# Designs tried in a protein design run: designed miniproteins, single chains, continued (3). Part 100

Each design is a single chain, and the fold is of that chain. pLDDT is the mean over its residues in the fold that is shown.

## One batch from the design tools (miniprotein)

Design m11465
Fold by ESMFold2-Fast:
Structure m11465 (fold): chain A 86 residues (1-86)
Amino acid sequence: MEAEREALREQARKAIADAEEANEVIKELEGSEDRSDILRLVGEKLRRIGAGWQGLLNAQRARELGDEETARLGLEAAKLGGLEPP
């Protein structure tokens, strides 16, 4: 159980970091008329939603293990990824 909880915490923190980084890039590139910027923007939006989904899945698993702190981190990643947590 401890190794699984550590892995879930690490994954949740990574998902938060990925979503935060994607949001930063999206903010900088939004409104650009350059094709390269638009392509990168699409890629970052996909990365952001993926990180949010990973966070949501981690939150569900963490709750099953009774790890409320890791569940909160996963929900934070979901929110940063543009998902409305239940």
Scores: mean pLDDT 81

Design m11466
Fold by ESMFold2-Fast:
Structure m11466 (fold): chain A 98 residues (1-98)
Amino acid sequence: SEATKLITEALLELNERNEDLFLKAAELSDTMSVEEVEERLLKELEATDPESAEKLRLYLEALRRAEEIKASESDPEVQREKLEELRRELAERLEAIR
């Protein structure tokens, strides 16, 4: 979805080291629920790289919220504004983990 693309593009600009992980999560999110992506990726990552697991968790939470915004908001301009705010919030929270 456009919401997934917007959030993924923002993350690629901020976290080159986790680019492959975020791209994989975005790709899976096109065909699976956020909950299913979380189950498949987080379980293995939490044991080996808890920092990347926390970043992935924030990303998946943002994807879930983006889909909720898309489902609940019919006005394209308001939807875009809410998605941009979500993008900024995600960026701030990711920087805090560094």
Scores: mean pLDDT 68

Design m11467
Fold by ESMFold2-Fast:
Structure m11467 (fold): chain A 69 residues (1-69)
Amino acid sequence: MMVEELKISVETLKEIIENAEEIRKNPIKQVGGELIVIGAEVDLELADVSEEERKKALEIIKKAKEALS
């Protein structure tokens, strides 16, 4: 059910990581990026995924958070 939403969120987080420098320079993009990270965390909590998939998603979420700091 929420697995597809989690996969989309993770792909979006990868784009945020790649564009983090540009995002941090724009306050509107920065807030948008932070909201997407929060959404991905919620999607992960609701997702019925394997432990391996969960660990990979958490790692990407953490990288996105660090990239936006």
Scores: mean pLDDT 77

Design m11468
Fold by ESMFold2-Fast:
Structure m11468 (fold): chain A 88 residues (1-88)
Amino acid sequence: MRKEVEEELRRMIELARRLIEEAEEILRKAKSREDLLEAEILVAFAEMAVAVARIIASRHEVSEEVRRELEEVERRIRELREEIERKE
């Protein structure tokens, strides 16, 4: 069970990373309100994925590696949120 939980958490972390990467690319090229809205939607989905992953991680003994990956993704999400707000 623990291995399966960590595998699921890693999938959620990878999903969040993909959403973050896409949002970063959109923001880099952004010239319209629609681009900013799209980036915001992707960041919101990444936030949800991380929030669910945190709830699961809090209920199970997970590796230090998984905890560090969650912290890194949370930091990147905060940075993107600040960038989006700055461009509005």
Scores: mean pLDDT 82

Design m11469
Fold by ESMFold2-Fast:
Structure m11469 (fold): chain A 71 residues (1-71)
Amino acid sequence: MELTPEQQAVLDRGKEQIKQIIETETDLDEARSRVSGLLRQTAAELRARGVPLEVIRHILMELANYYNSLL
């Protein structure tokens, strides 16, 4: 799926925030909680921008997969 530059920026920012959480938080349960919160905030931001639900789901899945790849 090809993202708009604005959607790609949200995804890239989310990945950076996940990386920072993993680098700074040693408690896996706390890290998971913070990443979950970030995914909810990202969904709300994209929804507010009028992004279609299918694109929101794609971005959230990409962020979740990125988090799992860093564990």
Scores: mean pLDDT 83

Design m11470
Fold by ESMFold2-Fast:
Structure m11470 (fold): chain A 83 residues (1-83)
Amino acid sequence: EVEKLIEEAKKYIEKGIEAAKKGDIEEAIKYAQEAIKIVQKLFPYEPERAKKVIEYLQKAIEAAEKGDIEAAIEYLKKALEEL
């Protein structure tokens, strides 16, 4: 159900933000990747929202891989706001 998918995705994004704040970059990336998998299941129901959230999560992963932790956290927060 859509509501449960949204709640699950939010939980993973929040864990990703906390991991990034602690400097656990590998964990932050893993949580963002799990959130992407959940949000992909929203495409049949809310394709525009799913697309925006995945875009922000992908940008967060890219920023984290480049060591830009501040940008990574900002993109994770934007993904959370779109849900």
Scores: mean pLDDT 86

Design m11471
Fold by ESMFold2-Fast:
Structure m11471 (fold): chain A 75 residues (1-75)
Amino acid sequence: NREEALERASRDAEVFGLIVNAVVAKKVGDKEALIEYLKQLIERLRKLHEETGDPRYAELAKQWEKELKEVEKEL
């Protein structure tokens, strides 16, 4: 179904937008913005897992939680 594919692509695009924001913050050395974007990304992934039941979103959220903890450790 094309509509289902577009819905998934839209959700994926939103997630990738948050990843891009986090990457930009990291490149400019803005640790505060990086932490904020990582928190937003993790929250969005958790909500997507809750809404869709897709375990891949939960796994991605755990991966980004590890990155967040590493960044907070360096601060």
Scores: mean pLDDT 81

Design m11472
Fold by ESMFold2-Fast:
Structure m11472 (fold): chain A 62 residues (1-62)
Amino acid sequence: SAVVNDFENAAKAGDLDAVKRILEANPGLANQLIAQAVNIGKELPENAPKTTLNALQYAVLH
């Protein structure tokens, strides 16, 4: 999807403003964030999809 692609590019570029905006406008991205977390360049240090998703959302939104 275009939104997921834009999110990946923003995250890869370290554009936190865009990442926050995309997550804020698209809370439904949660399901796809789990699948795309590794492709964004995150190694999932805790190796838990839900933990990774919550960490990504928490770090970006909070």
Scores: mean pLDDT 57

Design m11473
Fold by ESMFold2-Fast:
Structure m11473 (fold): chain A 56 residues (1-56)
Amino acid sequence: SKEQKLQETAQVLVDTYGGNTASLNSAIDFAAGELQLNSQEREQLRQLVQQKLQSS
C-alpha cells in the first residue's frame, strides 16, 4: 500500500541520513520527487521521519 511505502521510505531515510539534518532534509525532497508525491504525501513523509527520529 502507499502507507506501507511511505513507512518503509521514512525508515530507510532515518537509518541512512538521520545523523545529519541537512542531508536528511535533502534526502526527503529527493525521495518525494522519486515517488512523485503530492504536497500532502510529502508532508506525511516528513511527519513519519520526525516520529522515527524522536523514537530512536
Scores: mean pLDDT 82

Design m11474
Fold by ESMFold2-Fast:
Structure m11474 (fold): chain A 75 residues (1-75)
Amino acid sequence: MMAEVRERVARLTELLKSPDLEVREKAARELGRLAPSAPEEVAESLRALLNDPSLSAEEKGRLVRAFAEGVEEAI
């Protein structure tokens, strides 16, 4: 279970780099849903996202919103 969650977080982190905005948003929301199960791994993924220079401020804001919605659904 724990190893599967970590693998899923790693996969979702790669999807955050997708050229498809819908795929990025879905990945961000799924990371939010996994936050209670893997808070450290999810926090690392979110930090990497926020420090990605290839993403605009608008794209980062949109992804953070999707992540927050996922967290709300998980709690």
Scores: mean pLDDT 78

Design m11475
Fold by ESMFold2-Fast:
Structure m11475 (fold): chain A 76 residues (1-76)
Amino acid sequence: GPPPPRRVEESPERTTTLNGTKVTWRKRTVTEGDRTTTTLTQTQGDDEYVTTVGSDGTITLTNKKKGTTTTFTRPP
């Protein structure tokens, strides 16, 4: 059959100063049927961090400058 309905919602880019450091945030939420995935992109100078939260509560954090990815499962 056809794929489930897919909805993409993007937040406006926001810039905030945190502890004297300028950070820019973007949030993207993708809903596909009963599954929702949220991706938060944070830019701090030349560093970029991508945090993805899956529908099962799994959190994946990627540091693009270092090329590292860490996965966490949400505690109960």
Scores: mean pLDDT 75

Design m11476
Fold by ESMFold2-Fast:
Structure m11476 (fold): chain A 90 residues (1-90)
Amino acid sequence: SVFEEIKRKAEELYELFLKAYESNDPAAMREAALKGAELLNLISKHVDQETYQRVSQLLTKAYQALQNKDLEALEKYLEEIRKLIEEVAK
Protein backbone atom coordinates (compact mmCIF):
# COMPACT_ATOMS: atom_id res chain seq x y z
CA SER A 1 0.00 0.00 0.00
CA VAL A 2 2.66 2.55 1.02
CA PHE A 3 4.95 1.32 -1.79
CA GLU A 4 2.05 1.63 -4.28
CA GLU A 5 1.68 5.28 -3.14
CA ILE A 6 5.46 5.83 -3.50
CA LYS A 7 5.36 4.31 -7.01
CA ARG A 8 2.38 6.48 -7.99
CA LYS A 9 4.12 9.64 -6.71
CA ALA A 10 7.27 8.74 -8.64
CA GLU A 11 5.23 8.33 -11.87
CA GLU A 12 3.42 11.63 -11.17
CA LEU A 13 6.81 13.30 -10.62
CA TYR A 14 8.10 11.90 -13.96
CA GLU A 15 5.10 13.45 -15.78
CA LEU A 16 5.49 16.79 -13.94
CA PHE A 17 9.19 17.08 -14.88
CA LEU A 18 8.40 16.36 -18.56
CA LYS A 19 5.53 18.88 -18.49
CA ALA A 20 7.88 21.48 -16.93
CA TYR A 21 10.42 20.78 -19.68
CA GLU A 22 7.77 21.21 -22.44
CA SER A 23 6.20 24.38 -20.98
CA ASN A 24 9.46 26.05 -19.86
CA ASP A 25 7.25 27.69 -17.17
CA PRO A 26 8.97 28.68 -13.89
CA ALA A 27 5.74 27.80 -12.02
CA ALA A 28 5.74 24.27 -13.51
CA MET A 29 9.43 23.88 -12.60
CA ARG A 30 8.65 24.96 -9.03
CA GLU A 31 5.79 22.41 -8.85
CA ALA A 32 8.14 19.64 -10.04
CA ALA A 33 10.68 20.61 -7.35
CA LEU A 34 7.96 20.62 -4.66
CA LYS A 35 6.69 17.16 -5.73
CA GLY A 36 10.28 15.88 -5.69
CA ALA A 37 10.64 17.07 -2.08
CA GLU A 38 7.32 15.35 -1.22
CA LEU A 39 8.62 12.06 -2.67
CA LEU A 40 11.85 12.32 -0.65
CA ASN A 41 9.88 13.05 2.54
CA LEU A 42 7.62 10.03 1.91
CA ILE A 43 10.44 7.55 1.21
CA SER A 44 12.59 8.81 4.13
CA LYS A 45 10.59 6.54 6.50
CA HIS A 46 10.39 3.49 4.20
CA VAL A 47 13.82 3.02 2.56
CA ASP A 48 17.36 2.66 3.86
CA GLN A 49 19.73 5.64 4.01
CA GLU A 50 21.69 4.50 0.93
CA THR A 51 18.55 4.31 -1.24
CA TYR A 52 17.35 7.68 0.13
CA GLN A 53 20.69 9.33 -0.74
CA ARG A 54 20.64 7.86 -4.27
CA VAL A 55 17.08 9.11 -4.96
CA SER A 56 17.99 12.54 -3.51
CA GLN A 57 21.10 12.75 -5.74
CA LEU A 58 19.15 11.67 -8.84
CA LEU A 59 16.41 14.24 -8.15
CA THR A 60 19.04 17.00 -7.83
CA LYS A 61 20.56 15.91 -11.17
CA ALA A 62 17.09 15.74 -12.79
CA TYR A 63 16.29 19.28 -11.62
CA GLN A 64 19.65 20.53 -12.97
CA ALA A 65 18.94 18.83 -16.32
CA LEU A 66 15.50 20.48 -16.36
CA GLN A 67 17.03 23.93 -15.71
CA ASN A 68 19.60 23.29 -18.48
CA LYS A 69 16.90 22.06 -20.94
CA ASP A 70 18.76 18.74 -21.31
CA LEU A 71 15.95 16.29 -22.14
CA GLU A 72 18.25 13.26 -22.59
CA ALA A 73 19.81 13.70 -19.13
CA LEU A 74 16.42 14.49 -17.56
CA GLU A 75 14.78 11.31 -18.93
CA LYS A 76 17.83 9.23 -17.89
CA TYR A 77 17.74 10.42 -14.26
CA LEU A 78 13.93 10.17 -13.99
CA GLU A 79 14.06 6.59 -15.35
CA GLU A 80 16.79 5.68 -12.82
CA ILE A 81 14.55 7.01 -10.01
CA ARG A 82 11.60 4.95 -11.31
CA LYS A 83 13.67 1.74 -11.49
CA LEU A 84 15.17 2.27 -8.02
CA ILE A 85 11.71 2.78 -6.49
CA GLU A 86 10.31 -0.28 -8.33
CA GLU A 87 13.18 -2.37 -6.89
CA VAL A 88 12.45 -1.15 -3.34
CA ALA A 89 8.70 -1.83 -3.80
CA LYS A 90 9.46 -5.55 -4.29
Scores: mean pLDDT 84

Design m11477
Fold by ESMFold2-Fast:
Structure m11477 (fold): chain A 100 residues (1-100)
Amino acid sequence: SEEVLKEGKEKLKQLIDDMINAIKEDPRVTEEEQKELIDFLNKYKKEIDSAKTVDELLSIMDKFIEDLKKFAERYPHLRDLLDYAIEQIKKIKEEIEKKV
């Protein structure tokens, strides 16, 4: 359980770092959108680091998916990037659920 929690956190933080890099390099993303999205992603990175149990991590992941869906609705031109992120989070969640 502690090993599953640690592995899940590492995979999610890596995904967030990959998303931040993709956002910084994407010419479709405006400076205002970049600031908002990076701030949002860094807040989730902190919440993920703070999770003390697998159940808490899974709850954070569900909230992260919901909030990413809301961003995809507000920024439809970034839907491909945001939907990809949602699918990666879902895959990490499924891996965690199978081990617990």
Scores: mean pLDDT 87

Design m11478
Fold by ESMFold2-Fast:
Structure m11478 (fold): chain A 108 residues (1-108)
Amino acid sequence: SRADFVATLDRLIRNAEELLRRLKALLEDPSASPQEIAREKVVLESGLTIHALRVRLLGRQVGMPDEGERVADVFLDASERMSTLSGEEAIRVAEEALRRVRELRAAL
C-alpha cells in the first residue's frame, strides 16, 4: 500500500541520516585516519545504493513504480557522485540527496 511505501521510505531516510551523521563525526575527529573516513564513506555510499534497490522493488510491489524510481534515482545518483569526491564534498552531495528525497516523500 501507499502507507507501507511511505513508512519504509521514512525508515530508509532515518537510516541514511544516521550514516551521514557518523561520517560527519569522523571528519570532525582530528584522530580519525583517512582510512577510517574512507570506510565510513563507503558504508554511506553502499547504504544509499541498497536503499535505492529496496525502494525501487517496493514501488513495483505496491503499485507505485514511478515514485519508487524517482526516489531510487536520487539515491543512486548521490552514491555514484560521492564515489569520486572527498568526505566533505560527499557530505554535501548526501545532504542534497536527502533534501530531495524528503521533498519527494512530502509529495506522497
Scores: mean pLDDT 90

Design m11479
Fold by ESMFold2-Fast:
Structure m11479 (fold): chain A 103 residues (1-103)
Amino acid sequence: SPYEGNKEAAKTSPEEIKKLIKQAIEALKNGDFEKAKKLTEEAMYKLASYLMLNPDSVKEFLEDVKRLIEALEKAGLLEEAERVRYVLHSIGAYTGNEELREL
């Protein structure tokens, strides 16, 4: 139904993105680097898509993305951490958000 179609479009929530980031951090703590990379890529894709539509919501995610970058660096996944920073800097450039450029 049209009502169910609108409900499906609402599935990419801030809570879902934060859950993916949390799951990526837990995978890093467990040494499951392949799972962590996949979860990080999914989280960053969904975050980028969400923030392009909701640029004022950047501050809601700053603590979550900082924790993700720190967890990646502690795990020795420096290239993945830099990839996350690159995505965040690109969003910051698009949205005019200087806080994302400081990550």
Scores: mean pLDDT 79

Design m11480
Fold by ESMFold2-Fast:
Structure m11480 (fold): chain A 64 residues (1-64)
Amino acid sequence: SILDKIIEAYARMLERQKELAERAKKEGGKLEVKKLSETVYEFILTVGGKEEREILDLKAMIEA
């Protein structure tokens, strides 16, 4: 159902956020979360002077 897909998309986003936050903690870096829209978020992981950027589009994840 569409509701199950919504729940799954949010769960995947939260799991990814936890994974990146744990990596930031272990590497002595930081994780920033930017809300770009109601359904689009940007994760910015900074470790060792390098930035890794990841876009999470919840609407696209739900529609997949």
Scores: mean pLDDT 82

Design m11481
Fold by ESMFold2-Fast:
Structure m11481 (fold): chain A 66 residues (1-66)
Amino acid sequence: SDLTQQMRDVSSQNRQVRDDYTRRADDYRRRGDVQRSDQINQQRDDRQRQLGDRGQQLATDRSRQQ
């Protein structure tokens, strides 16, 4: 169903955000820029939370259709 595809897309986006932001944060930490690393990790966590909320909404919508 379209909802199942959207849920898979959200999960894929969540994994991509985790990997991309973690890599950038680790790069800054290795360079000694701890403050920028922490900011990027916070942005990652915020974005993953938003994607998680979207995933939960899609799961709720799917449950109503069943």
Scores: mean pLDDT 85

Design m11482
Fold by ESMFold2-Fast:
Structure m11482 (fold): chain A 90 residues (1-90)
Amino acid sequence: VSAEELEKIKKEIELYLEAVEKGDDKGASLHLTNLSRLLVESSGVTSSDPVKLASASTSSANVLIKKVKEGVPLEEAVKESLEELKKFLK
């Protein structure tokens, strides 16, 4: 994962957490979706099953947010989330 990709991921996490704090359900959903997309792009994974890909990427985005909230460094949290994404697609 490049420094530019990490910065984009960091921004989406910050916007997600801000939306959650404000009770902005639509904003939270938007930024979670953007984060899921960034994880798919950073992983290089592809799938012929769009439902499975959407489910796996959303689960991985939630894992990333949880790890960041628990104080895991961003680079390590992203790495672990990408490994979970690959596992969900097996």
Scores: mean pLDDT 81

Design m11483
Fold by ESMFold2-Fast:
Structure m11483 (fold): chain A 70 residues (1-70)
Amino acid sequence: SERDRRLAYFREKAAEIWKLRQEKNKEKPLSDEEIQKIYELLRQARDAVEAGNMEEADKLLEQAKEIIEK
């Protein structure tokens, strides 16, 4: 289904974000607050994906990535 494809997309993007965090953690460890904010953004992104709001989902995923890249 289209919903299953969107959820697969989300899972792939979420995995990329957590992999990026693991790689960047060697250079600059994230604070507990930053990690919690990433979790919150990923939850919101998943909800947006479930609703079919891919534009909002991509925005939230990018915000999570920006926290790691700071």
Scores: mean pLDDT 83

Design m11484
Fold by ESMFold2-Fast:
Structure m11484 (fold): chain A 58 residues (1-58)
Amino acid sequence: SLLERLQELGKIAGDIASDFSEEAKKRAAEQIEAYAKSQGFTAKAEVTPEGVKVTVTP
């Protein structure tokens, strides 16, 4: 489903972002949330020391 694909993309983006600065992580979080909204979902992305944690709800 779109929800599963979005969650998978969020994890990949989070892993990549873990190597970046806090500003890059914030931008990634904003992009993930914006993309989720464009697909009709609600997403919450939290910046952590490990990267970005994404929670997606329909």
Scores: mean pLDDT 72

Design m11485
Fold by ESMFold2-Fast:
Structure m11485 (fold): chain A 78 residues (1-78)
Amino acid sequence: GKEEALEQLDKVGVLGAIKGQPEIVELASKAAKAIEEGDYETALEQLEKIIELSEKLGDKEIAELARKAKEAVEELLK
């Protein structure tokens, strides 16, 4: 649910910062804000951007955390 999505996004943001990936940090922040505001469509769009960017960077760990956050947000739409 919401707590699980925000927890995964926190991990994405922390790892993005450690790895010097400011675009990932910004996208994670935008996704978290969208979730907190109940704008799940915007959250899913930002999460997809994190997945695509992390895959291009070869960062499988951030990609998997973003996918877990996406799955948690999709459960909120049911």
Scores: mean pLDDT 85

Design m11486
Fold by ESMFold2-Fast:
Structure m11486 (fold): chain A 97 residues (1-97)
Amino acid sequence: ATVTVRGVGFVQGTGHRVVRVEATLTATVAGRTLTRRRELPPAEEVEEGATLEFRADFDFDVAAGETLTDVEVTVTATYEDGSVVEGMGYGENVTAT
């Protein structure tokens, strides 16, 4: 069955424009780790120290009745000056029906 996990990730602003954003979500199902990656739209200039929030939905193919746990989101933002900042986030545990 397909289950959708909603992820939210956060990165700190550097004062520069974000030109590329990649979100990676990992989850544990029946003792195995599943990973999905998505590229998200870039963002305008973000004030230094401000928190930038990124949301992404991730689809996983799992057996009915399996629960995705230990949901973690990593967001990697590349800025116009070439700097790369990694942030973390969370998703909800989801059981496939």
Scores: mean pLDDT 78

Design m11487
Fold by ESMFold2-Fast:
Structure m11487 (fold): chain A 55 residues (1-55)
Amino acid sequence: MHTRSVQQLADQGLHIATTLGDEQTQKQIEELRKQNNGQGIRELVQQLSQKQQAL
């Protein structure tokens, strides 16, 4: 469960960050994925989703 959730969240976050051109957030997601930090990735994905909706 944890490993799969981390991979799915990272993939989703990278997709959104790439669409927004947010290279800094892409790097942060990759770093958190290497650390198996699912909570950190989830927070970044929420921030990216809010940015996408605001634009």
Scores: mean pLDDT 77

Design m11488
Fold by ESMFold2-Fast:
Structure m11488 (fold): chain A 76 residues (1-76)
Amino acid sequence: LSEKVKEVLRYILNKLKAGEIPTEEEVREMAKKLGLSDEEIDNLVYAVRTLKEAAEKYGPEKVVEVVAESLDIKLD
């Protein structure tokens, strides 16, 4: 994963940890500001949908823990 993609994922995970669900629009805007490609932006939007579904099934704290550890993402 590129550092810019990790930065957007870190934002998403921090939102979930705070009990908030990031919108697809917030993720698209952040990724565009960082200069990510359309393909990377679409993949991040897909990740938001997947993480939202996982958080609904397993709880946001557990999902954030597993994903951050698996992708070596440092959280705030």
Scores: mean pLDDT 81

Design m11489
Fold by ESMFold2-Fast:
Structure m11489 (fold): chain A 81 residues (1-81)
Amino acid sequence: ANVAQLVGETLRAIGLLIDYELLKKQNAPLEEQIKVLDEAIESLERAIALAKQLGDSKLASMLEKKLAEVKKEKEELEKKL
């Protein structure tokens, strides 16, 4: 596994989740909020796969917990469409 790729995907996911919180605070359209969460989910899934390949079980576990939280948030937004 590539450590630089793991760092990149993890940082991208963090940035997208910050963008999501800002969009939510600004009452941006739900479709825009969902789009950013979808991108964050993709980056989290890639980061989890890379963390597992590198044997970083602690990071993988933390990212999996965050992925579950993000997926739940997306489902709640989709119910409002």
Scores: mean pLDDT 87

Design m11490
Fold by ESMFold2-Fast:
Structure m11490 (fold): chain A 99 residues (1-99)
Amino acid sequence: SEVEELFKEGMRYRSEGRYEEALELFKKVLEKAPEDETALAAAAVTAVHTGREEEFLELAERAVELEFYSLLPLFRGMARILGREDFAEKLEKLLEEKK
């Protein structure tokens, strides 16, 4: 499908260090498949690589809304890399509440 091809192309660009192009492809996947956990994780990690803090925060908040709690340890680590200890603490509290 188009969604599968966009995701594969995004992963290819990411492997080549073409993070900005990869992020745009992952965002297109999420426009078509808003609840795709794998694409959400890929987009969030790529946003950190490109220094796009606000895009990362939007993706992380969306993961919380969708109850993708398995992604929160990753997002907590990414928030700390960005210097957002306030957001990392928020995610840590959510993880503690959900066990």
Scores: mean pLDDT 86

Design m11491
Fold by ESMFold2-Fast:
Structure m11491 (fold): chain A 96 residues (1-96)
Amino acid sequence: SAEKTREEARKRGPKYEAAARAAELGVKVENNKATAEEIKEMLEAMAEAAEMDDTPLNKLLAEEFRELAERAEELTNEEVLERLREIDKRIEELKK
């Protein structure tokens, strides 16, 4: 199913392919099964997907994801999920 999801996303363009890859790796993170390399790969894919919208807010979001990716070796799967929730809250406050 993951291979089919990636093929369908690839047909829709780079943003969808990056988002599908992030989602696939995100399932591993949620199940506490991702390695540091997989966490970094997920965060880099999230940054790529964010940058495709070419807005100042999405550029900030991509920078936050890349900063977190550089710290992947220092974080547990659970800590990564908490950091992502913190980023989401910060971005929502900036929209107000």
Scores: mean pLDDT 77

Design m11492
Fold by ESMFold2-Fast:
Structure m11492 (fold): chain A 97 residues (1-97)
Amino acid sequence: KEEAAAALRELAAAATDPEVAAALREVAALVEALTEESRPELAAAADRLAELADKEDPVVGSLMAIVADVARVGAPVEDIARAAAGAARASTEHVRA
């Protein structure tokens, strides 16, 4: 959870669009506080992030959509956190390439 939130905040610091940066920080906070009951809230926030990010970079949008889908299907909290960390790291590497 903490690793995933940190990776999302690192991506937010690299984001040029303030709206995307704010959405990334919102998703990071939801991942850090993630419970089984908060999964639908995370899915909705990640969907909004994916839509915003897709307008600037379809790769980042697609990676964030995976986080939304994993949360929406009710995956275990650990699996959601792992997906979020992976998506954030891959997005940061892609943007800095």
Scores: mean pLDDT 81

Design m11493
Fold by ESMFold2-Fast:
Structure m11493 (fold): chain A 93 residues (1-93)
Amino acid sequence: LDQAKADLVSDDPFDREIGLTLFTIQLVVAKKAKDKEGLLEIAHKAIEAARESTDPEVRQAALDIARDASEFLKELGYTEEAERIEKEVDEVA
């Protein structure tokens, strides 16, 4: 996830695409595994990427990843954790 975040906030558009792809792969893997800790880490790293980027498209993509992780956490019954992520997303958006 540290590499995915570094790539997503890069000035190189190909590195940004790699970063987004890495986040997407990690998100799908965490969802399949129903990995609460992995989903939380993905959401927090995506929110960090959104805070660090000045590019509106990168910010939106990162916040969409965090929202997707949050929605899946709610489906798994982790409502309080999901609501905390959603609040952080709204503060950055």
Scores: mean pLDDT 85

Design m11494
Fold by ESMFold2-Fast:
Structure m11494 (fold): chain A 68 residues (1-68)
Amino acid sequence: SMEEKLAAADRLIDGLLSYLSQNPHLSLEEKKKIGEDALGTFARVHQVPESVYKKLLQELFKRIEELV
């Protein structure tokens, strides 16, 4: 279901943020690229609609920016 996909995406975003926070040598651009690549792969595999993916990506980028 969409609710299950959103819950899985939330867990992925939390895991990505945990990983990125432990890698301070990465630039903001590199952190965003890693996050986008992972979330993009998730969206493709789970057939997440583009409109939903864009909202998830915006939230991920906002939370990555808060790490710096």
Scores: mean pLDDT 88

Design m11495
Fold by ESMFold2-Fast:
Structure m11495 (fold): chain A 69 residues (1-69)
Amino acid sequence: TEAEEAIRKAEAAKEDAEAAYWAGYGAGLGASQGDVERMRKGGELAKKYGKTPEAEKAAMEGAVLGASA
């Protein structure tokens, strides 16, 4: 699924901001589509990688886009 692909991209990312964006996007997609497992996994990864202001902003942008998809 697109949510699974987003989580995979988050785990493969070499930069925290990129990882946080895909994690947020996967969490947002999971929430909008009722995929509780990807919503939870994406949320956990967004917290793990979203430790800087830049990464936190990336996670929020991803989550908004995923939730609106």
Scores: mean pLDDT 83

Design m11496
Fold by ESMFold2-Fast:
Structure m11496 (fold): chain A 76 residues (1-76)
Amino acid sequence: AALSRGSGVVDLTGVPLEKAKEQLEAALRAGTRVGRIEGSDPERVAELKKLVEELEKKYGAPTGGDLTIVVRPPPP
């Protein structure tokens, strides 16, 4: 799903990294700050943190919004 404007929660479970990058880039360009990344999969959380760091390095850290990114593991 697309990122909504303002503060909120975005579930990136099952979203490919390329699509996650597009969604995060759109949020940063709209002035929405990623305040927290959390999930049960530490590898996925680390990849998303790295992605946010790269995007903030490119575009600068926005001051608007307080967005929480959630990643869940797939069901067994």
Scores: mean pLDDT 71

Design m11497
Fold by ESMFold2-Fast:
Structure m11497 (fold): chain A 58 residues (1-58)
Amino acid sequence: MSTVEKSKKETEKMKKKSKEGGKNPSLSDKVLEEAKKIGKDWYDYAKKIIDKYKKKKS
């Protein structure tokens, strides 16, 4: 048993529970998935843009 494992599992469970709670996928997730299909460069670029907007929007 390890303390770090407990923290990771709790975070993962909370994330799964939130999704099962009927939470709709964000536009960010859709953009990232689309970028993955195009290529790694697009994925990295899209991720940077999304991260920038999320930080400002919050």
Scores: mean pLDDT 62

Design m11498
Fold by ESMFold2-Fast:
Structure m11498 (fold): chain A 107 residues (1-107)
Amino acid sequence: KKRETLTLTVHENGKYIQTKISVDASPEEIFDKLYEYFKKQGMSQSFFDKNVDRDEAKKAVKETAEDISKNGAPGHLEVDFDGSGYETGRLMTYQAAGVPISVRAKK
């Protein structure tokens, strides 16, 4: 395991935002990156806090990096606020504020 950098894609209202994160990034670092982009688009922090679980997001990126390290394939992590099931990789689904949230890994 040499580099643990994954592409994080967040889907919301038919748009997506991509950034690169390290598996060693703290939940705060991951959350701050996501919040920074959404704040520029006028999203309130309270809405974001209710719909993104920082610990689950970090867990998914760590598991994806471990899978990539063992299988040698590039990975991609997606966070989807509407609970979309269109991903083909590892899926982690949870609920925040009554909204199903999907955090998923793709190759």
Scores: mean pLDDT 49

Design m11499
Fold by ESMFold2-Fast:
Structure m11499 (fold): chain A 93 residues (1-93)
Amino acid sequence: SSDAAAEAAGLARLREALARALARMGTPAALAAAREVLAALERARAGDAEDYTEEIEANFTEERRAAAELVVAGGRLAALGDPEARALMERIR
């Protein structure tokens, strides 16, 4: 029960952050940046976990890191069954 409450609070904050980021990134240019980030994350995951970490840390600008956080958060929420996150991931792909 306590763990479920903590997880729910964490997910609620994640959804709030995602909603705020999505409101700022609703433009076609922002969606294009999110698509590039998603493609880069998929390439890194196919290669190596260490390469994945290094690519995230070294190759992303501040704006692209924000896009990466949006994509990762959206992907996690979509996997958990959030319909808004699923719609976001569909729009980015």
Scores: mean pLDDT 62

